# Designs tried in a protein design run: designed miniproteins, single chains, continued (3). Part 55

Each design is a single chain, and the fold is of that chain. pLDDT is the mean over its residues in the fold that is shown.

## One batch from the design tools (miniprotein)

Design m9901
Fold by ESMFold2-Fast:
Structure m9901 (fold): chain A 98 residues (1-98)
Amino acid sequence: MKQEIENEIEASLMLMHLSILKKMLEKGIPADESLIDYLREQLASPSPEVRAAALRGLAVGLAANGRREEARRLLEAALADPSPLVRRAAAEALRELE
């Protein structure tokens, strides 16, 4: 119970952080390689909400840097994610990338 609550708080803080980063990238703030690497690391999160948010942020950041093909491949790979939440996020981001 306590560990689950702590994990939920960490996931909520991460989701807030990823949401802010996505919004900054959408407004044209460039994603450097350290930010891209950080977002890529979050794709390995046990939380499907964190993985979905990181995926959306990565898609926007990579596309903004002219790396649309990398974004497309990443999103296509995420269509095989065990979570329906992550698969839906990947499908939605692929439509936005087209």
Scores: mean pLDDT 75

Design m9902
Fold by ESMFold2-Fast:
Structure m9902 (fold): chain A 79 residues (1-79)
Amino acid sequence: MQSQHQQAIQQIDQLTQQRKETLREAVRRGLITPEQGEELIRRLDQLRDQSIQQIQNGEDPQQVLQQFQQQSRETSVDL
């Protein structure tokens, strides 16, 4: 079975993928520009990489996951 660290990383990856699809759809619908979508996706990827690195460096997986969820809210758009 996956460790709590691996579970948190998997959840961060899953949330990242879901948000990227939402951002691509928002661009497709014209709710944001392609440039805005690309910038938000880039920011989201950076937050993902940072959060995974923090978990790998021994930070609490649940705390890192909560921080990722909070910080990644800035990349959220309503469809």
Scores: mean pLDDT 81

Design m9903
Fold by ESMFold2-Fast:
Formats: sequence, structure tokens, C-alpha cells
Structure m9903 (fold): chain A 96 residues (1-96)
Amino acid sequence: SLVEEVIEKAKKRIDKLVAAVQDRITPEELLEKLFGVVFETLLILKDMGFSKEDQAEVLKELKKYILELMKELGMPQELIDRFEELMDGIIDDVLR
């Protein structure tokens, strides 16, 4: 599935980013960079002509993956909540 391929590529980019920077930047800066990967992935999906439903599916999987990662890294709950709120807003906007 192209959807599964995009999800796996995005997860690998997230893992590489975290491994490269986690001990060198603030939790707030890490959140900004993680959101950057999500935003770039959405632009790629739109450029490739993915349906709104497929875009939302990719975003929901990335939301789940990043939320779990943020918890494993011990990031502040306020940043976890902010990320979840932003992701839910983007997913709702895509499905309109």
C-alpha cells in the first residue's frame, strides 16, 4: 500500500530526527521539528493526489506514533497535549 509506504518513511524520518537531536535541543524545539515532519508529509500526500481519507489515515498513524514517542522521551504533558490538539485540528481540516 502506498499509504503504508508513506507512513513507514515518515516514521523513519521521525526516528532519525530524534536520534540526531534529542539530547541537544529543548522539548519545545523537538516538538516544532516533529510537527515539521508531519507538515512536510501532508504536503507530499497532497502533491501526490492522495484522497482526503488516505491523508487523514496517514496523519492519524503519525499522531499515534509521535504521541507514543513523546511519552517514551518523557516530554512535558503540556507539549504532548498541544501536539494532540494541533494534530486533531489538521485531521479535521483535511476531512472537510
Scores: mean pLDDT 87

Design m9904
Fold by ESMFold2-Fast:
Structure m9904 (fold): chain A 60 residues (1-60)
Amino acid sequence: SLEELEQLDEDQLAQVILEYAPSPITPAEALAIAQTFKEQGFEALSPEHQALLRQVALNL
């Protein structure tokens, strides 16, 4: 769930995004998504990154 992702630090979240992303993503993009999510919250993400993070949470 998204709540489980909120319990991870930025580095751990970036690694989880890389592992469970439904499409190929760069480590730099995964880290940027993790930082935005942790610092500004889910709604600060683009619609594409919101959909990606929801899929990551489902695959967890």
Scores: mean pLDDT 84

Design m9905
Fold by ESMFold2-Fast:
Structure m9905 (fold): chain A 92 residues (1-92)
Amino acid sequence: SELIREAILETASASVLIMHARILLKTDADVATLERVRARLQATLARLRALLAELKRAGAPEWVIREVEGVIREVEATIAELDARIAAQRAE
């Protein structure tokens, strides 16, 4: 149950960061601000991947594994969008 509790907290934290990044991407945020949220998302991605490996090793329920995998995909997509925006702003 502790590992599932950790999954809930880590996915909740990831969701907040994804929301923050999505809001910033709709604004005229500077490169430094985008790079800071990108770094936080990268750290979150590393933690989620480590947690996913541990959940699989522990034989966690399939629905928990699928939820964490879904959040990982959202984090990866958000990082890709931030990378594109940062590249575009640096080209100006």
Scores: mean pLDDT 89

Design m9906
Fold by ESMFold2-Fast:
Structure m9906 (fold): chain A 86 residues (1-86)
Amino acid sequence: GPPVEVVGGDGLRYLVTELPDGSFLATNVDTGGRYRVTVHPEKNEVTVTALGGTHVTITVSLEDFLNFNPELVRRMHEVTLEKLRS
């Protein structure tokens, strides 16, 4: 589907697109920085991997990520949303 614009907890704007593997690509609107976002409902975690330069991975809580990224929740796969509702 079309990319969705979201505001992160840092107050920065990102364009988010769903990838075929069920992860998401987030692109910072101002810097062009790209990040792969993967949800791990069983761990209550989200991993964010920077795709420019070295691949640095940061882990954040699922609750914090979803609270700051409601538009991303709307774009998640139905199966992923079912797991998050549990």
Scores: mean pLDDT 65

Design m9907
Fold by ESMFold2-Fast:
Structure m9907 (fold): chain A 76 residues (1-76)
Amino acid sequence: STLLVDLGTVEMEAESEEEAARRAVELVEKAAGQRPASVRVDVTRLSETEAEVGVVALFRGPTDRLVVLRARVRLR
């Protein structure tokens, strides 16, 4: 079985979608304390000043963990 770890929604500011995605993945890695076996990142630009980032990361172990984070992003 796989344990779901939902980190919820965070708000962040970034200069680009690429920066926002990198920071969101970094938050997930720090929360888990290890490197993921796989990471899926979805970035959606909503307007000139808004984006959403979704991260789903799989961590292998005696019990696998699926870690999920959503970020609401203000673009500068």
Scores: mean pLDDT 87

Design m9908
Fold by ESMFold2-Fast:
Structure m9908 (fold): chain A 77 residues (1-77)
Amino acid sequence: MVSEKYKQGVEELAKELMEKFKLSKEEAEEIAERIARERERLLKEEGENLTNEQLQQRLLALREEKIKEIEEKKKLE
């Protein structure tokens, strides 16, 4: 099972997304879980070959893409 730190990270990220982007709890949790799962995937598959900085950059890019997708869906009505 996932670590306790993983669960805490997902919850904290979801709260930030709700506050900053006016997302519903379900939307924020979905994005946070997707980002967390991608983080685990990168660490498992490429973690030994990624610096902490590179990992952070990829996760920030993923976060930005997911937020952009949601904002675009809102604008498309």
Scores: mean pLDDT 71

Design m9909
Fold by ESMFold2-Fast:
Structure m9909 (fold): chain A 94 residues (1-94)
Amino acid sequence: SAALEQAIARLEDIRTWVEKHLEDEELKKKIIELLERAIEALRNGDLASAIEQLEQIIKLLKEALSKEEDPEVKAGIETAILILENLRRALAAL
Protein backbone atom coordinates (compact mmCIF):
# COMPACT_ATOMS: atom_id res chain seq x y z
CA SER A 1 0.00 0.00 0.00
CA ALA A 2 1.37 3.42 -1.03
CA ALA A 3 -0.31 5.00 2.01
CA LEU A 4 1.33 2.43 4.34
CA GLU A 5 4.76 2.98 2.72
CA GLN A 6 4.33 6.76 3.18
CA ALA A 7 3.36 6.23 6.86
CA ILE A 8 6.50 4.09 7.42
CA ALA A 9 8.67 6.74 5.70
CA ARG A 10 7.24 9.45 8.00
CA LEU A 11 8.03 7.33 11.09
CA GLU A 12 11.60 6.72 9.80
CA ASP A 13 12.03 10.51 9.29
CA ILE A 14 10.80 11.16 12.87
CA ARG A 15 13.21 8.47 14.20
CA THR A 16 16.15 10.20 12.44
CA TRP A 17 15.05 13.63 13.74
CA VAL A 18 14.66 12.34 17.35
CA GLU A 19 18.09 10.62 17.25
CA LYS A 20 19.77 13.88 16.11
CA HIS A 21 17.87 16.52 18.16
CA LEU A 22 16.45 15.06 21.40
CA GLU A 23 18.84 15.76 24.31
CA ASP A 24 17.17 13.51 26.96
CA GLU A 25 18.97 10.18 26.31
CA GLU A 26 16.44 8.10 28.31
CA LEU A 27 13.39 9.53 26.44
CA LYS A 28 15.31 9.33 23.13
CA LYS A 29 16.00 5.58 23.56
CA LYS A 30 12.39 4.80 24.54
CA ILE A 31 10.94 6.84 21.64
CA ILE A 32 13.30 5.26 19.06
CA GLU A 33 12.48 1.71 20.28
CA LEU A 34 8.72 2.45 20.08
CA LEU A 35 9.13 3.99 16.58
CA GLU A 36 10.99 0.85 15.41
CA ARG A 37 8.19 -1.34 16.88
CA ALA A 38 5.51 0.82 15.18
CA ILE A 39 7.33 0.52 11.81
CA GLU A 40 7.56 -3.29 12.21
CA ALA A 41 3.86 -3.51 13.21
CA LEU A 42 2.86 -1.51 10.09
CA ARG A 43 5.03 -3.74 7.85
CA ASN A 44 3.28 -6.81 9.36
CA GLY A 45 -0.23 -5.29 8.99
CA ASP A 46 -0.72 -5.18 12.80
CA LEU A 47 -2.63 -1.89 12.93
CA ALA A 48 -3.76 -2.36 16.57
CA SER A 49 -0.14 -2.74 17.75
CA ALA A 50 0.97 0.19 15.56
CA ILE A 51 -1.74 2.46 17.06
CA GLU A 52 -0.73 1.46 20.63
CA GLN A 53 2.96 2.23 19.86
CA LEU A 54 1.98 5.62 18.33
CA GLU A 55 -0.03 6.53 21.47
CA GLN A 56 3.00 5.76 23.68
CA ILE A 57 5.34 7.75 21.38
CA ILE A 58 2.98 10.78 21.48
CA LYS A 59 2.90 10.60 25.32
CA LEU A 60 6.73 10.51 25.53
CA LEU A 61 7.11 13.34 22.97
CA LYS A 62 4.69 15.49 25.03
CA GLU A 63 6.90 14.75 28.09
CA ALA A 64 10.01 15.78 26.08
CA LEU A 65 8.21 18.96 24.92
CA SER A 66 7.38 19.94 28.55
CA LYS A 67 11.13 19.76 29.46
CA GLU A 68 12.53 21.39 26.29
CA GLU A 69 13.83 25.00 26.33
CA ASP A 70 15.18 25.32 22.74
CA PRO A 71 12.40 26.88 20.58
CA GLU A 72 13.61 25.15 17.37
CA VAL A 73 13.63 21.72 19.08
CA LYS A 74 10.19 22.49 20.60
CA ALA A 75 8.83 23.24 17.10
CA GLY A 76 10.29 19.95 15.82
CA ILE A 77 8.67 17.96 18.67
CA GLU A 78 5.30 19.73 18.10
CA THR A 79 5.51 18.88 14.36
CA ALA A 80 6.31 15.22 15.16
CA ILE A 81 3.33 15.05 17.59
CA LEU A 82 0.98 16.50 14.92
CA ILE A 83 2.19 13.99 12.28
CA LEU A 84 1.81 11.05 14.71
CA GLU A 85 -1.67 12.15 15.92
CA ASN A 86 -2.84 12.47 12.29
CA LEU A 87 -1.37 9.04 11.44
CA ARG A 88 -2.94 7.42 14.56
CA ARG A 89 -6.39 8.81 13.57
CA ALA A 90 -5.96 7.64 9.95
CA LEU A 91 -5.00 4.09 11.06
CA ALA A 92 -7.90 3.95 13.59
CA ALA A 93 -10.34 4.85 10.76
CA LEU A 94 -9.32 1.75 8.75
Scores: mean pLDDT 89

Design m9910
Fold by ESMFold2-Fast:
Structure m9910 (fold): chain A 63 residues (1-63)
Amino acid sequence: SDEEKNKELVEKARKGNEEKLDEIIKKRGLDEEKQKKWREIAEEEVESIGAMTEAINKIIKKK
């Protein structure tokens, strides 16, 4: 279903964000407060991606 596909894309984005954060921590060093702020921003972006993907799927389905 489209809902399952959207959930998969959101989960993939979250996993990619965690991997990216881990890489940044290893290469640049990031304190706990900065890590928390980064995760908050990343989660906001993931929510936006989910909403946009759902809107696009509804548009495609209408034709």
Scores: mean pLDDT 73

Design m9911
Fold by ESMFold2-Fast:
Structure m9911 (fold): chain A 61 residues (1-61)
Amino acid sequence: TDTTDVHDQMVEIVIRARERLQKKRGDKDFRIKKEDLLEEIDRVLREEGRDDLLELSKLAS
């Protein structure tokens, strides 16, 4: 996958992570904290076997 495709995939993961947090809280207007969002992104990446994106995230942190 090209680097451009990787960014698009990360955007999709972020959207899914946000939806999971909002659903978990049962509140659509719940303010998502940065730390909670990053943790949920990592969880989604692991659950979907996105090791390539996990390695990129690990290098960035």
Scores: mean pLDDT 69

Design m9912
Fold by ESMFold2-Fast:
Structure m9912 (fold): chain A 99 residues (1-99)
Amino acid sequence: MEAARKAAEEARKYALETGPQGGADMAVGIGEGARRVSPEAGQAALDTMKAAVEAARSHGPQGAANAWAGAMYTAALFGGEDGAKAVIESAREGAKRGR
């Protein structure tokens, strides 16, 4: 999905600029959106985000940004078009709540 790829790139940029807190806010949004598709999609999205956080610890700030982008892209694909839309919208809402 082109929209999911674009959202993942924006997530990477946002995480780099705002740091770990911004990435965490987006991760919450990703989980909420995926859960609206199905409980299984929500769990898979959370597992992907957990793996991304662990990977990010090894690579520093750029690695963290890349991990958040990858997690968002993967989560957005779980429910097809509806899943991608829900995940992207929830991720943006989460990022806004992070101030």
Scores: mean pLDDT 59

Design m9913
Fold by ESMFold2-Fast:
Structure m9913 (fold): chain A 108 residues (1-108)
Amino acid sequence: MEKAKEYLENTKKAVDLAVQAAERDPRLAGVAMANAASDIIHLAKLDVEYAKEAVQIVLDAVRRARHPVFAEAASKALKNVADYLENLGITEAAELFRKAAEEVERLR
């Protein structure tokens, strides 16, 4: 599906921007991760498999960057995604993002 590919590409770009911004502008890193969260929510609403792929994009970036500011922005974004999906009744995907946020906090 072309729309899923667009959301995945947008997610990766926003995550990469957040990593780049983390050292110089923590606020921009937070905004970039909030933008990633929006695209991730759309992916999770399409299929849980896209939710899993989005989780891997974020976790890979956290492990690669090893930056506390980025990890904090990522954890907040993942928690916001989980809360939003839980409120929509998308409980399986919500649980994936909650566990991912916990893993990010352990990687700080």
Scores: mean pLDDT 86

Design m9914
Fold by ESMFold2-Fast:
Structure m9914 (fold): chain A 75 residues (1-75)
Amino acid sequence: MTREELLELAKQAKEGKVKAEEVEEKVEELGVSDEELKELQAELLAEENPDATAEEFLERIREQERKAAELEAAR
C-alpha cells in the first residue's frame, strides 16, 4: 500500500464510506510511524486548502506538539 491509498482510505472514512476501525487496522498493519501519520494529516489538510502546502501544515502540527510538551513540563 502507498501513501496515496492511505489518504484515499482516510477520505472515505471521513465521508462514512469506510469505518475508522478499518483505517486504524491498515495503518498498524503497514507499520506507519507517528511521523508518517502527521505527514498524511498535513497532506489531507493541504488537499482541502490548496492555498497552503503540506509542509506548512506539518510544521504547524509539530509546533503545536512542542507547545503542549512545554506546557506539561512547566507544570
Scores: mean pLDDT 71

Design m9915
Fold by ESMFold2-Fast:
Structure m9915 (fold): chain A 98 residues (1-98)
Amino acid sequence: EELELRHKRAKVFAKKLIELLEKMRPQLTPEQQALLDGFLKAARDLENASLEDFPKKAQEFERKYQQLRDALTPEQRSAFDEAVREARKYAAEEVLKE
């Protein structure tokens, strides 16, 4: 049940994060956009992950998260961190009534 709740939150989080980060695309260089595309793929994989594959997809997501974040300017990192915070809050609220 605890693993199932974390899995549900991760799926909702990934979906919301994809929506928010796509809005950042015009602010990014072509090189940063390629890293964003890789991260969004990992986020979609996490959103669609079975409970069995969840740990592997979560690890790949975290790896791509670090790669993208490290390539951003301080201003872009601030916006990225805010998007991540909003997505986490959204996921927590959506699965609160579980």
Scores: mean pLDDT 83

Design m9916
Fold by ESMFold2-Fast:
Structure m9916 (fold): chain A 88 residues (1-88)
Amino acid sequence: SEDAEKAKEYGELGIRYGMEALKNPKDEEAIRKAQEYADLGGKYANRAIDNALKSGDKEEQKKALEGGITAGVAALTVGVAKVVSKKS
């Protein structure tokens, strides 16, 4: 559950900095931070999913899924920000 909470926390930070990068495409620091947090979110999401699947606990599996979705949205947001930055 802590890994799922961290996945959500870092995923939300990745989305936040990714959105800042979309507003300011020349802000290379925002892109860097967005990537760093998206990567951390993904790491914790993978751990949460693996642990939840091994536990067989449906509540843990739901929390891991929420963390995984948030981390996935962060990764997509960063990907879009990088494409926009390249075109700017």
Scores: mean pLDDT 85

Design m9917
Fold by ESMFold2-Fast:
Structure m9917 (fold): chain A 98 residues (1-98)
Amino acid sequence: SMAAERDAELLRLVLEHGSAGVDWAATARRLGLSVETVRRRALEVDTEAALILMQASVARRYSEHKEEGERAFEEVLAALRAGDLERARRLAREAMAK
């Protein structure tokens, strides 16, 4: 969806530059949104990504199979880097369910 594509782009920008390093005015103009809307959504996506990464890190630490836990963590990280927040959320949830 267009919303998922927008969220993916915002997540990639925050992960690459940090929130303070992003030109939010230029990003808002490109996406056809207000600066306030883009900044708010970027904060929401960044917060969710941080929670997902935290969950994946905990699952990795307590994995009974070290190599399997590392692979699961790398899959979550790859999904986040690709901006696929839905996939990252699913993978982290699956890793936590033991």
Scores: mean pLDDT 85

Design m9918
Fold by ESMFold2-Fast:
Structure m9918 (fold): chain A 83 residues (1-83)
Amino acid sequence: SKFEKVKAEVQALLAQGEAAFAQGDYDKAIALYQKAIDLLDATIKEMLETGEGTPEQLEELKALKAQAQANLEKAKAAKAAAE
């Protein structure tokens, strides 16, 4: 399903972002988290517009977005502290 594919891609982007963050590559981490957020925003909007997906699936994507946003803010703060 579209939900399963997007969830898998977002989880991969978050994992790559965490790996970049752990290596001190904050610019790469920021870019990866932003890509995850953009994909989630586009998917949530499309699912709401088309009526595709369940309320539970939408809430799961929103939870992943909250996680990606928290990780993005952490990476931005770490970058600012390193400069």
Scores: mean pLDDT 89

Design m9919
Fold by ESMFold2-Fast:
Structure m9919 (fold): chain A 82 residues (1-82)
Amino acid sequence: MKVLSPVELAIRYLELLKSLGSVGERVLALSKVLSEEELIAYLRRVLPVGDSETDRRALRLVARALQESDSLDEAIELLRKL
């Protein structure tokens, strides 16, 4: 099995946020007022994230995609274009 890339892992984290309903929508709303660092800290509280370099890179990609998007689906599409 191929190890997940940071982009593939970031897409999985966004899909998990989408599956959490109101929690995912709250994270999206907070992405508009929090810094990237604050948003990553919040994501670590709501997602079962590891401490590997791949996890850290995936969280940065999730935070940036959320900040550039008006919906979770738009954030997923932004990462799929990478």
Scores: mean pLDDT 83

Design m9920
Fold by ESMFold2-Fast:
Structure m9920 (fold): chain A 63 residues (1-63)
Amino acid sequence: GLSHGAAKLLVSISTELGAKIVGAEQLSPNTVKVTIEKDGVVATSVVDARDVEGSIKLIQGKL
């Protein structure tokens, strides 16, 4: 299951990018492997709940 911080991060990423979360796997207390789809483009990345803005920018750069 996802931690509260991880769940909040995923909501932020989905909302800010207008992207669908296809999959999520908690790797550590603060890191999550996320698979996201937007406009037919699928991206997977490891994101960090301690850096919400950096996580959003990282995913956005792959979409």
Scores: mean pLDDT 84

Design m9921
Fold by ESMFold2-Fast:
Structure m9921 (fold): chain A 81 residues (1-81)
Amino acid sequence: MALSPEELEEVRRIATELTLKQLANVLGVSVAEVREMLRKEGYDAVLERVAQKKGPQTARFLEILRENNEVAATLRVLRAG
């Protein structure tokens, strides 16, 4: 079943917030700083920064978590009804 436009927007919001929190925790910075990094540099550049600071394995795990966050957000919206 297709999600409504409102449900799709909620999925994007939840997935984005989860990804921001995960990046902030790994980099040891605030969510606001990560949001600014993503706005200026984009997701791939921020992952490269994670790889440089914490190693390529950590960057790879965050990439997998980003995909899982989209699934988790979708399930949360579907369960909310």
Scores: mean pLDDT 79

Design m9922
Fold by ESMFold2-Fast:
Structure m9922 (fold): chain A 83 residues (1-83)
Amino acid sequence: MTKEEFKKLAEKSGLKVKEATDLSEDLIAAILQKISELIRQHKEDDIVTLEVEVGDEKFILEGTVSQFKKLAKELSLILTELE
């Protein structure tokens, strides 16, 4: 997935994109795992920053836990639509 495609997806969920590179499936999987951990530790209205780095790939997002839940659902839907 390109950084521009992911930026559009994150912005559609209401998240602010602070840093982005092109994303491998490994980075996308790491983002989904970190969102899951973040949802477990915070309230839905809490504003949090998610930073994920895998090798040379880096992504920094900021928003509410509720907005991160929307991003996770959108990512899961895109993966499902490819099958």
Scores: mean pLDDT 76

Design m9923
Fold by ESMFold2-Fast:
Structure m9923 (fold): chain A 120 residues (1-120)
Amino acid sequence: EKERLDEAIAAAKSPDPEVQAAAVRTLGELLKSPDPEIQARAAQGIAEAAKHPDERVLDAALEMVPELIKAATSPDPRVQDAALQALASIAEGLHRAGRTEESDFVRAAIEKAAKARQAR
C-alpha cells in the first residue's frame, strides 16, 4: 500500500487533470487502509489536489467525501485532522468553481463530523 500511496501522491501533482482525478480516486481507496499513517497521508494528498481545482479533479474529490467523512470520525487524531482538512479544501475548491450547493453540502459534513468528535 505504501508504494500505491507514493505513486498516487506523485500523480496528484500531474499537470494532466485526468491523471490527477485518477490519483484522487486511488487516494480515496487508500482511506480504507487499516494503517492510520496511510489514511492520513491519503487525506493530505486529496487536500493538496483540491487546492488547485480542475472540474475533473473536484468531481473525483467530491466522490471521496463519504470516505473522508468516515476518516474524520476515526479514533486516530492524525486521520481525523487530515480528513477534516481535506473536506475543507474540497469545500473551498467547489466554492471557487461556483459550485456553491456542493460546497455547502461538504461544509455541513464537516460540522456533523466535528459534533461526532464532541459526543465522545
Scores: mean pLDDT 80

Design m9924
Fold by ESMFold2-Fast:
Structure m9924 (fold): chain A 88 residues (1-88)
Amino acid sequence: VEEGPTLPLSAEEQARLAANEEFIEAALARYEALKAAGHSYEEIVESSDDRTLRAIMLGLERLVAEGDTSKRAELDALKEAVRKRRAR
């Protein structure tokens, strides 16, 4: 089988990345559930901590990079809501 000689990341780093992927998926699922419930972007930002917001934005950025241009508008709206929240 083709496994390669070495990886650019250690097994420990790969395990941490896998855990981060699970967290991003959970954060996106929560985000989609809040949108389905009719929450605004501002409400989603207010109800989410910084770690969850970063995970949602990373997940949306990945979808945009994969060619889902509809997620770009959502990402831009979410970034604007985060900016407004931080402008105290």
Scores: mean pLDDT 75

Design m9925
Fold by ESMFold2-Fast:
Structure m9925 (fold): chain A 107 residues (1-107)
Amino acid sequence: DPAAIEKEREEERRKGAAELLRSRARGLRLQAENGVGPLSPEKQLKAAEVLEEMARYVEKGDWDKALELAKEAYENGYFTEDEFKVLIALVSPTPEEARKVIEEFFK
């Protein structure tokens, strides 16, 4: 059943993206705990909370909400431009859509 194969691939994509987001959140929490990294501990903890929330939306298939959270977090100074671009690529359906979002946002 082609629909079952497409569903499995979508489920694997969601699981993979959510796991990467949670891995990044764990890294930020460890940096905050040790007082290291480019941001204050408070901002690193807030960034970790946003990544964990994005992971929950991605697991539900709500990519648009995860994308909105990434944009809001960047505007609040929780991510660098490079980190933000990586997050947009991770929560976008395709690399082409990620590029369009980035170009429109930094216009």
Scores: mean pLDDT 83

Design m9926
Fold by ESMFold2-Fast:
Structure m9926 (fold): chain A 114 residues (1-114)
Amino acid sequence: SSLREKVRHLKKLIDEALKSQKPQDILMVGASVTTLVMDVNVLIREAEKNNSKEEEINLLREIGEKFAEVSQLVGEALEHMVVHHDIETAIEKLKKARELVEEIEELINKYDSI
């Protein structure tokens, strides 16, 4: 699944940002998440148009909602690092984003099983 490969790449980008603690690496995470939110929204629209199973549509919506939350956390991490010089809060936000990405990976595995 293209979505599954992109999520694995996103996990690696978050792990890299946690290690480097560089604003540019957090920006790369944000760009990746933005693309994934757009990809899932396309999949939701296509599933709705094709009258796909309600379980499939609900899983895609949950995946999309969690990616939106990851995007928010990554944005907050960048703001705390660059604007507030609060590295500890930035790391906490990125760690929470990492946990959400693991939950998303489980939801994608369920989606791929439909």
Scores: mean pLDDT 89

Design m9927
Fold by ESMFold2-Fast:
Structure m9927 (fold): chain A 57 residues (1-57)
Amino acid sequence: SEQAAVERALERERRTLLDLEGNKRRFLEEARKGGWPEETVEFVLRSLEKMHKLALE
């Protein structure tokens, strides 16, 4: 049903926003492809953790 499809899409978005480990993994894949400095990668990972905690409020 169309309603079920919308509900599943919203649940996927919610899980994505709350999926700290998945978001970190996706970022790390992109950072490796770009050859980003380790210090920059660590800074971004810390920022993702802070944003995740704020999203739980």
Scores: mean pLDDT 76

Design m9928
Fold by ESMFold2-Fast:
Structure m9928 (fold): chain A 104 residues (1-104)
Amino acid sequence: SLVEKAKELLRKIEELKNASFDERMKASPELQKLYEKLKEIDRLIEANDVEGVKRLIRETYRELGKDAAAALIIYVAEKGHQEVALEMARELGLEDVKEYIESL
């Protein structure tokens, strides 16, 4: 499912956070880009920039595809921002991600 793919991407990102510089450089360019997007999501959440979060998720969908966008949406939901996560899942037509967030 898209949820399982998104969770696997988030697991890989957590591994990168704790990885050595050498190990991080072995990650795919797409995974490295997603890691940078997650860092930016944390910054935007801390700044209470809801519109920035939505814009970054839309950008990620266009640049890295639906698996990466789903990962950002699930990350946002699990950090307690379920309303914006649900809105983005609906906007992007990610039905299984929407159902997952509604179960949280």
Scores: mean pLDDT 86

Design m9929
Fold by ESMFold2-Fast:
Structure m9929 (fold): chain A 70 residues (1-70)
Amino acid sequence: AAMAEEARRDSLGDEAAHYGILAQEYRKLADILEKLAEVDPEAKKLSDHYRQLADEYEARARALVAEITA
């Protein structure tokens, strides 16, 4: 493949990795807050919010990976 195509894939890969890291970090925060929800029910709402953000970023990362592998 041409170098320009490889540069495009590298750029998409970097963006996918970035969204993957964000998804992982928000998922970790959600897990911590879910444990806290055992003693503070309001922490459950914040946990659910971060899980939703993690799912959104994971979906974006998967879409970019699909474009690279297509």
Scores: mean pLDDT 79

Design m9930
Fold by ESMFold2-Fast:
Structure m9930 (fold): chain A 104 residues (1-104)
Amino acid sequence: MQDLIEEIRERIAKIEEEIKKLKEELEKLKGEDEEKVKELEKLIKLGELQLRVARILLAALEAGQVLPADIAEAVGLPADLVASHPPIPEEQLAELRALIASLE
């Protein structure tokens, strides 16, 4: 569990760094190239969705909650590692599935 929690924390840090970089590029291009601005805005939105998924997963893992196999697979986590822990509340599962469905 601890190793998996640390992996998710590292993923969050990388996503946050990428979003920051994309936002800096967007600020440089505002008013210059409409198509490039639109593409950067799409990438930032996708990154923010990925970040939200990762943060919910971190909270669930720190609480010792079980991930369903479909969610574990979608985020690259081993399903076997979560089978012995309490289930995630349905509300959080619905949010996770909706967020994953919003990712390309």
Scores: mean pLDDT 67

Design m9931
Fold by ESMFold2-Fast:
Structure m9931 (fold): chain A 61 residues (1-61)
Amino acid sequence: VEEIRAEIEKLVAEGASPRDIIAHLQELAKKAYEEGNMEALKEIGRLLDEYVRRVDAERAA
């Protein structure tokens, strides 16, 4: 779970866009679902909600 957040923080530090982060999170969610890792899937879902909200706000502005 903590590893997912650390990976996203590294992407942000590398200058990844919110849209790129969402795409990466979607890939991680598919892998977590296939593995049956519900804790990882729940954490990824929360991060997806945060980044989707950011992209939606940027597009609305």
Scores: mean pLDDT 76

Design m9932
Fold by ESMFold2-Fast:
Structure m9932 (fold): chain A 84 residues (1-84)
Amino acid sequence: VQKTLDKLVKEIEDLVKRNDLDGLRRMGGKLAELDRKLNDPTISFISEASKRIKLDSKSASAITAGALNWVADSIEDENGNVVP
């Protein structure tokens, strides 16, 4: 967990420095995927990364949008129907 988080934090910092909002949205989706796989309500990669970087509103919004898009896509089948 710690090594993965350290790598993700470095990638997010690099994307923020480059002002790569598309990259930040993709990273948000990756963080959401990892949070779901971990399935531990006491640990959130999104929350921990945000604490370490102190993201500006624009970058934080991009990460959140990416995470929400990944969650939405993961509950819809190939026809856009909600999967149980």
Scores: mean pLDDT 66

Design m9933
Fold by ESMFold2-Fast:
Structure m9933 (fold): chain A 62 residues (1-62)
Amino acid sequence: MEVTVSEETLKKAKVGDVVEAIDKDGTKLKAVITEVGKDSAKATVLYEDGTIAEATLVPGKL
C-alpha cells in the first residue's frame, strides 16, 4: 500500500526512523522505515488496533 509523508520527512528518512504517515482514508499511522530509495522509501506501518502492513512512503501533503 502507499502512505503519504511530508517531502521533508522523506528527504531526511533513514532506516529505523519512526515517522508519521497518512493513509488513503486520512488515518494517521506510525511508519518504521525499512528501506530508503532515491525517490521513495519502504516502511512497516502500525495501526492503532495493532494491524501491521508493509507500505511505500510517497511525498505529499499531510
Scores: mean pLDDT 77

Design m9934
Fold by ESMFold2-Fast:
Structure m9934 (fold): chain A 62 residues (1-62)
Amino acid sequence: GAADLALAGESAKDSLLASGVSEATANAVGTAVSNGDFAAAAEVVLSVGNEAGANSLLEKAK
């Protein structure tokens, strides 16, 4: 549900911040995930060199 997507977005943001990704990039990914837009989230994650993370998000977008 929407609450699950919001929690997933916060979790994704926190994980990216912990890995040294910028707050702006982590916020963009968190927002995209909370909206269910896993394709947009994957594009942002790929842009920072995390190909495995981007592929995982693209699988959720299918």
Scores: mean pLDDT 75

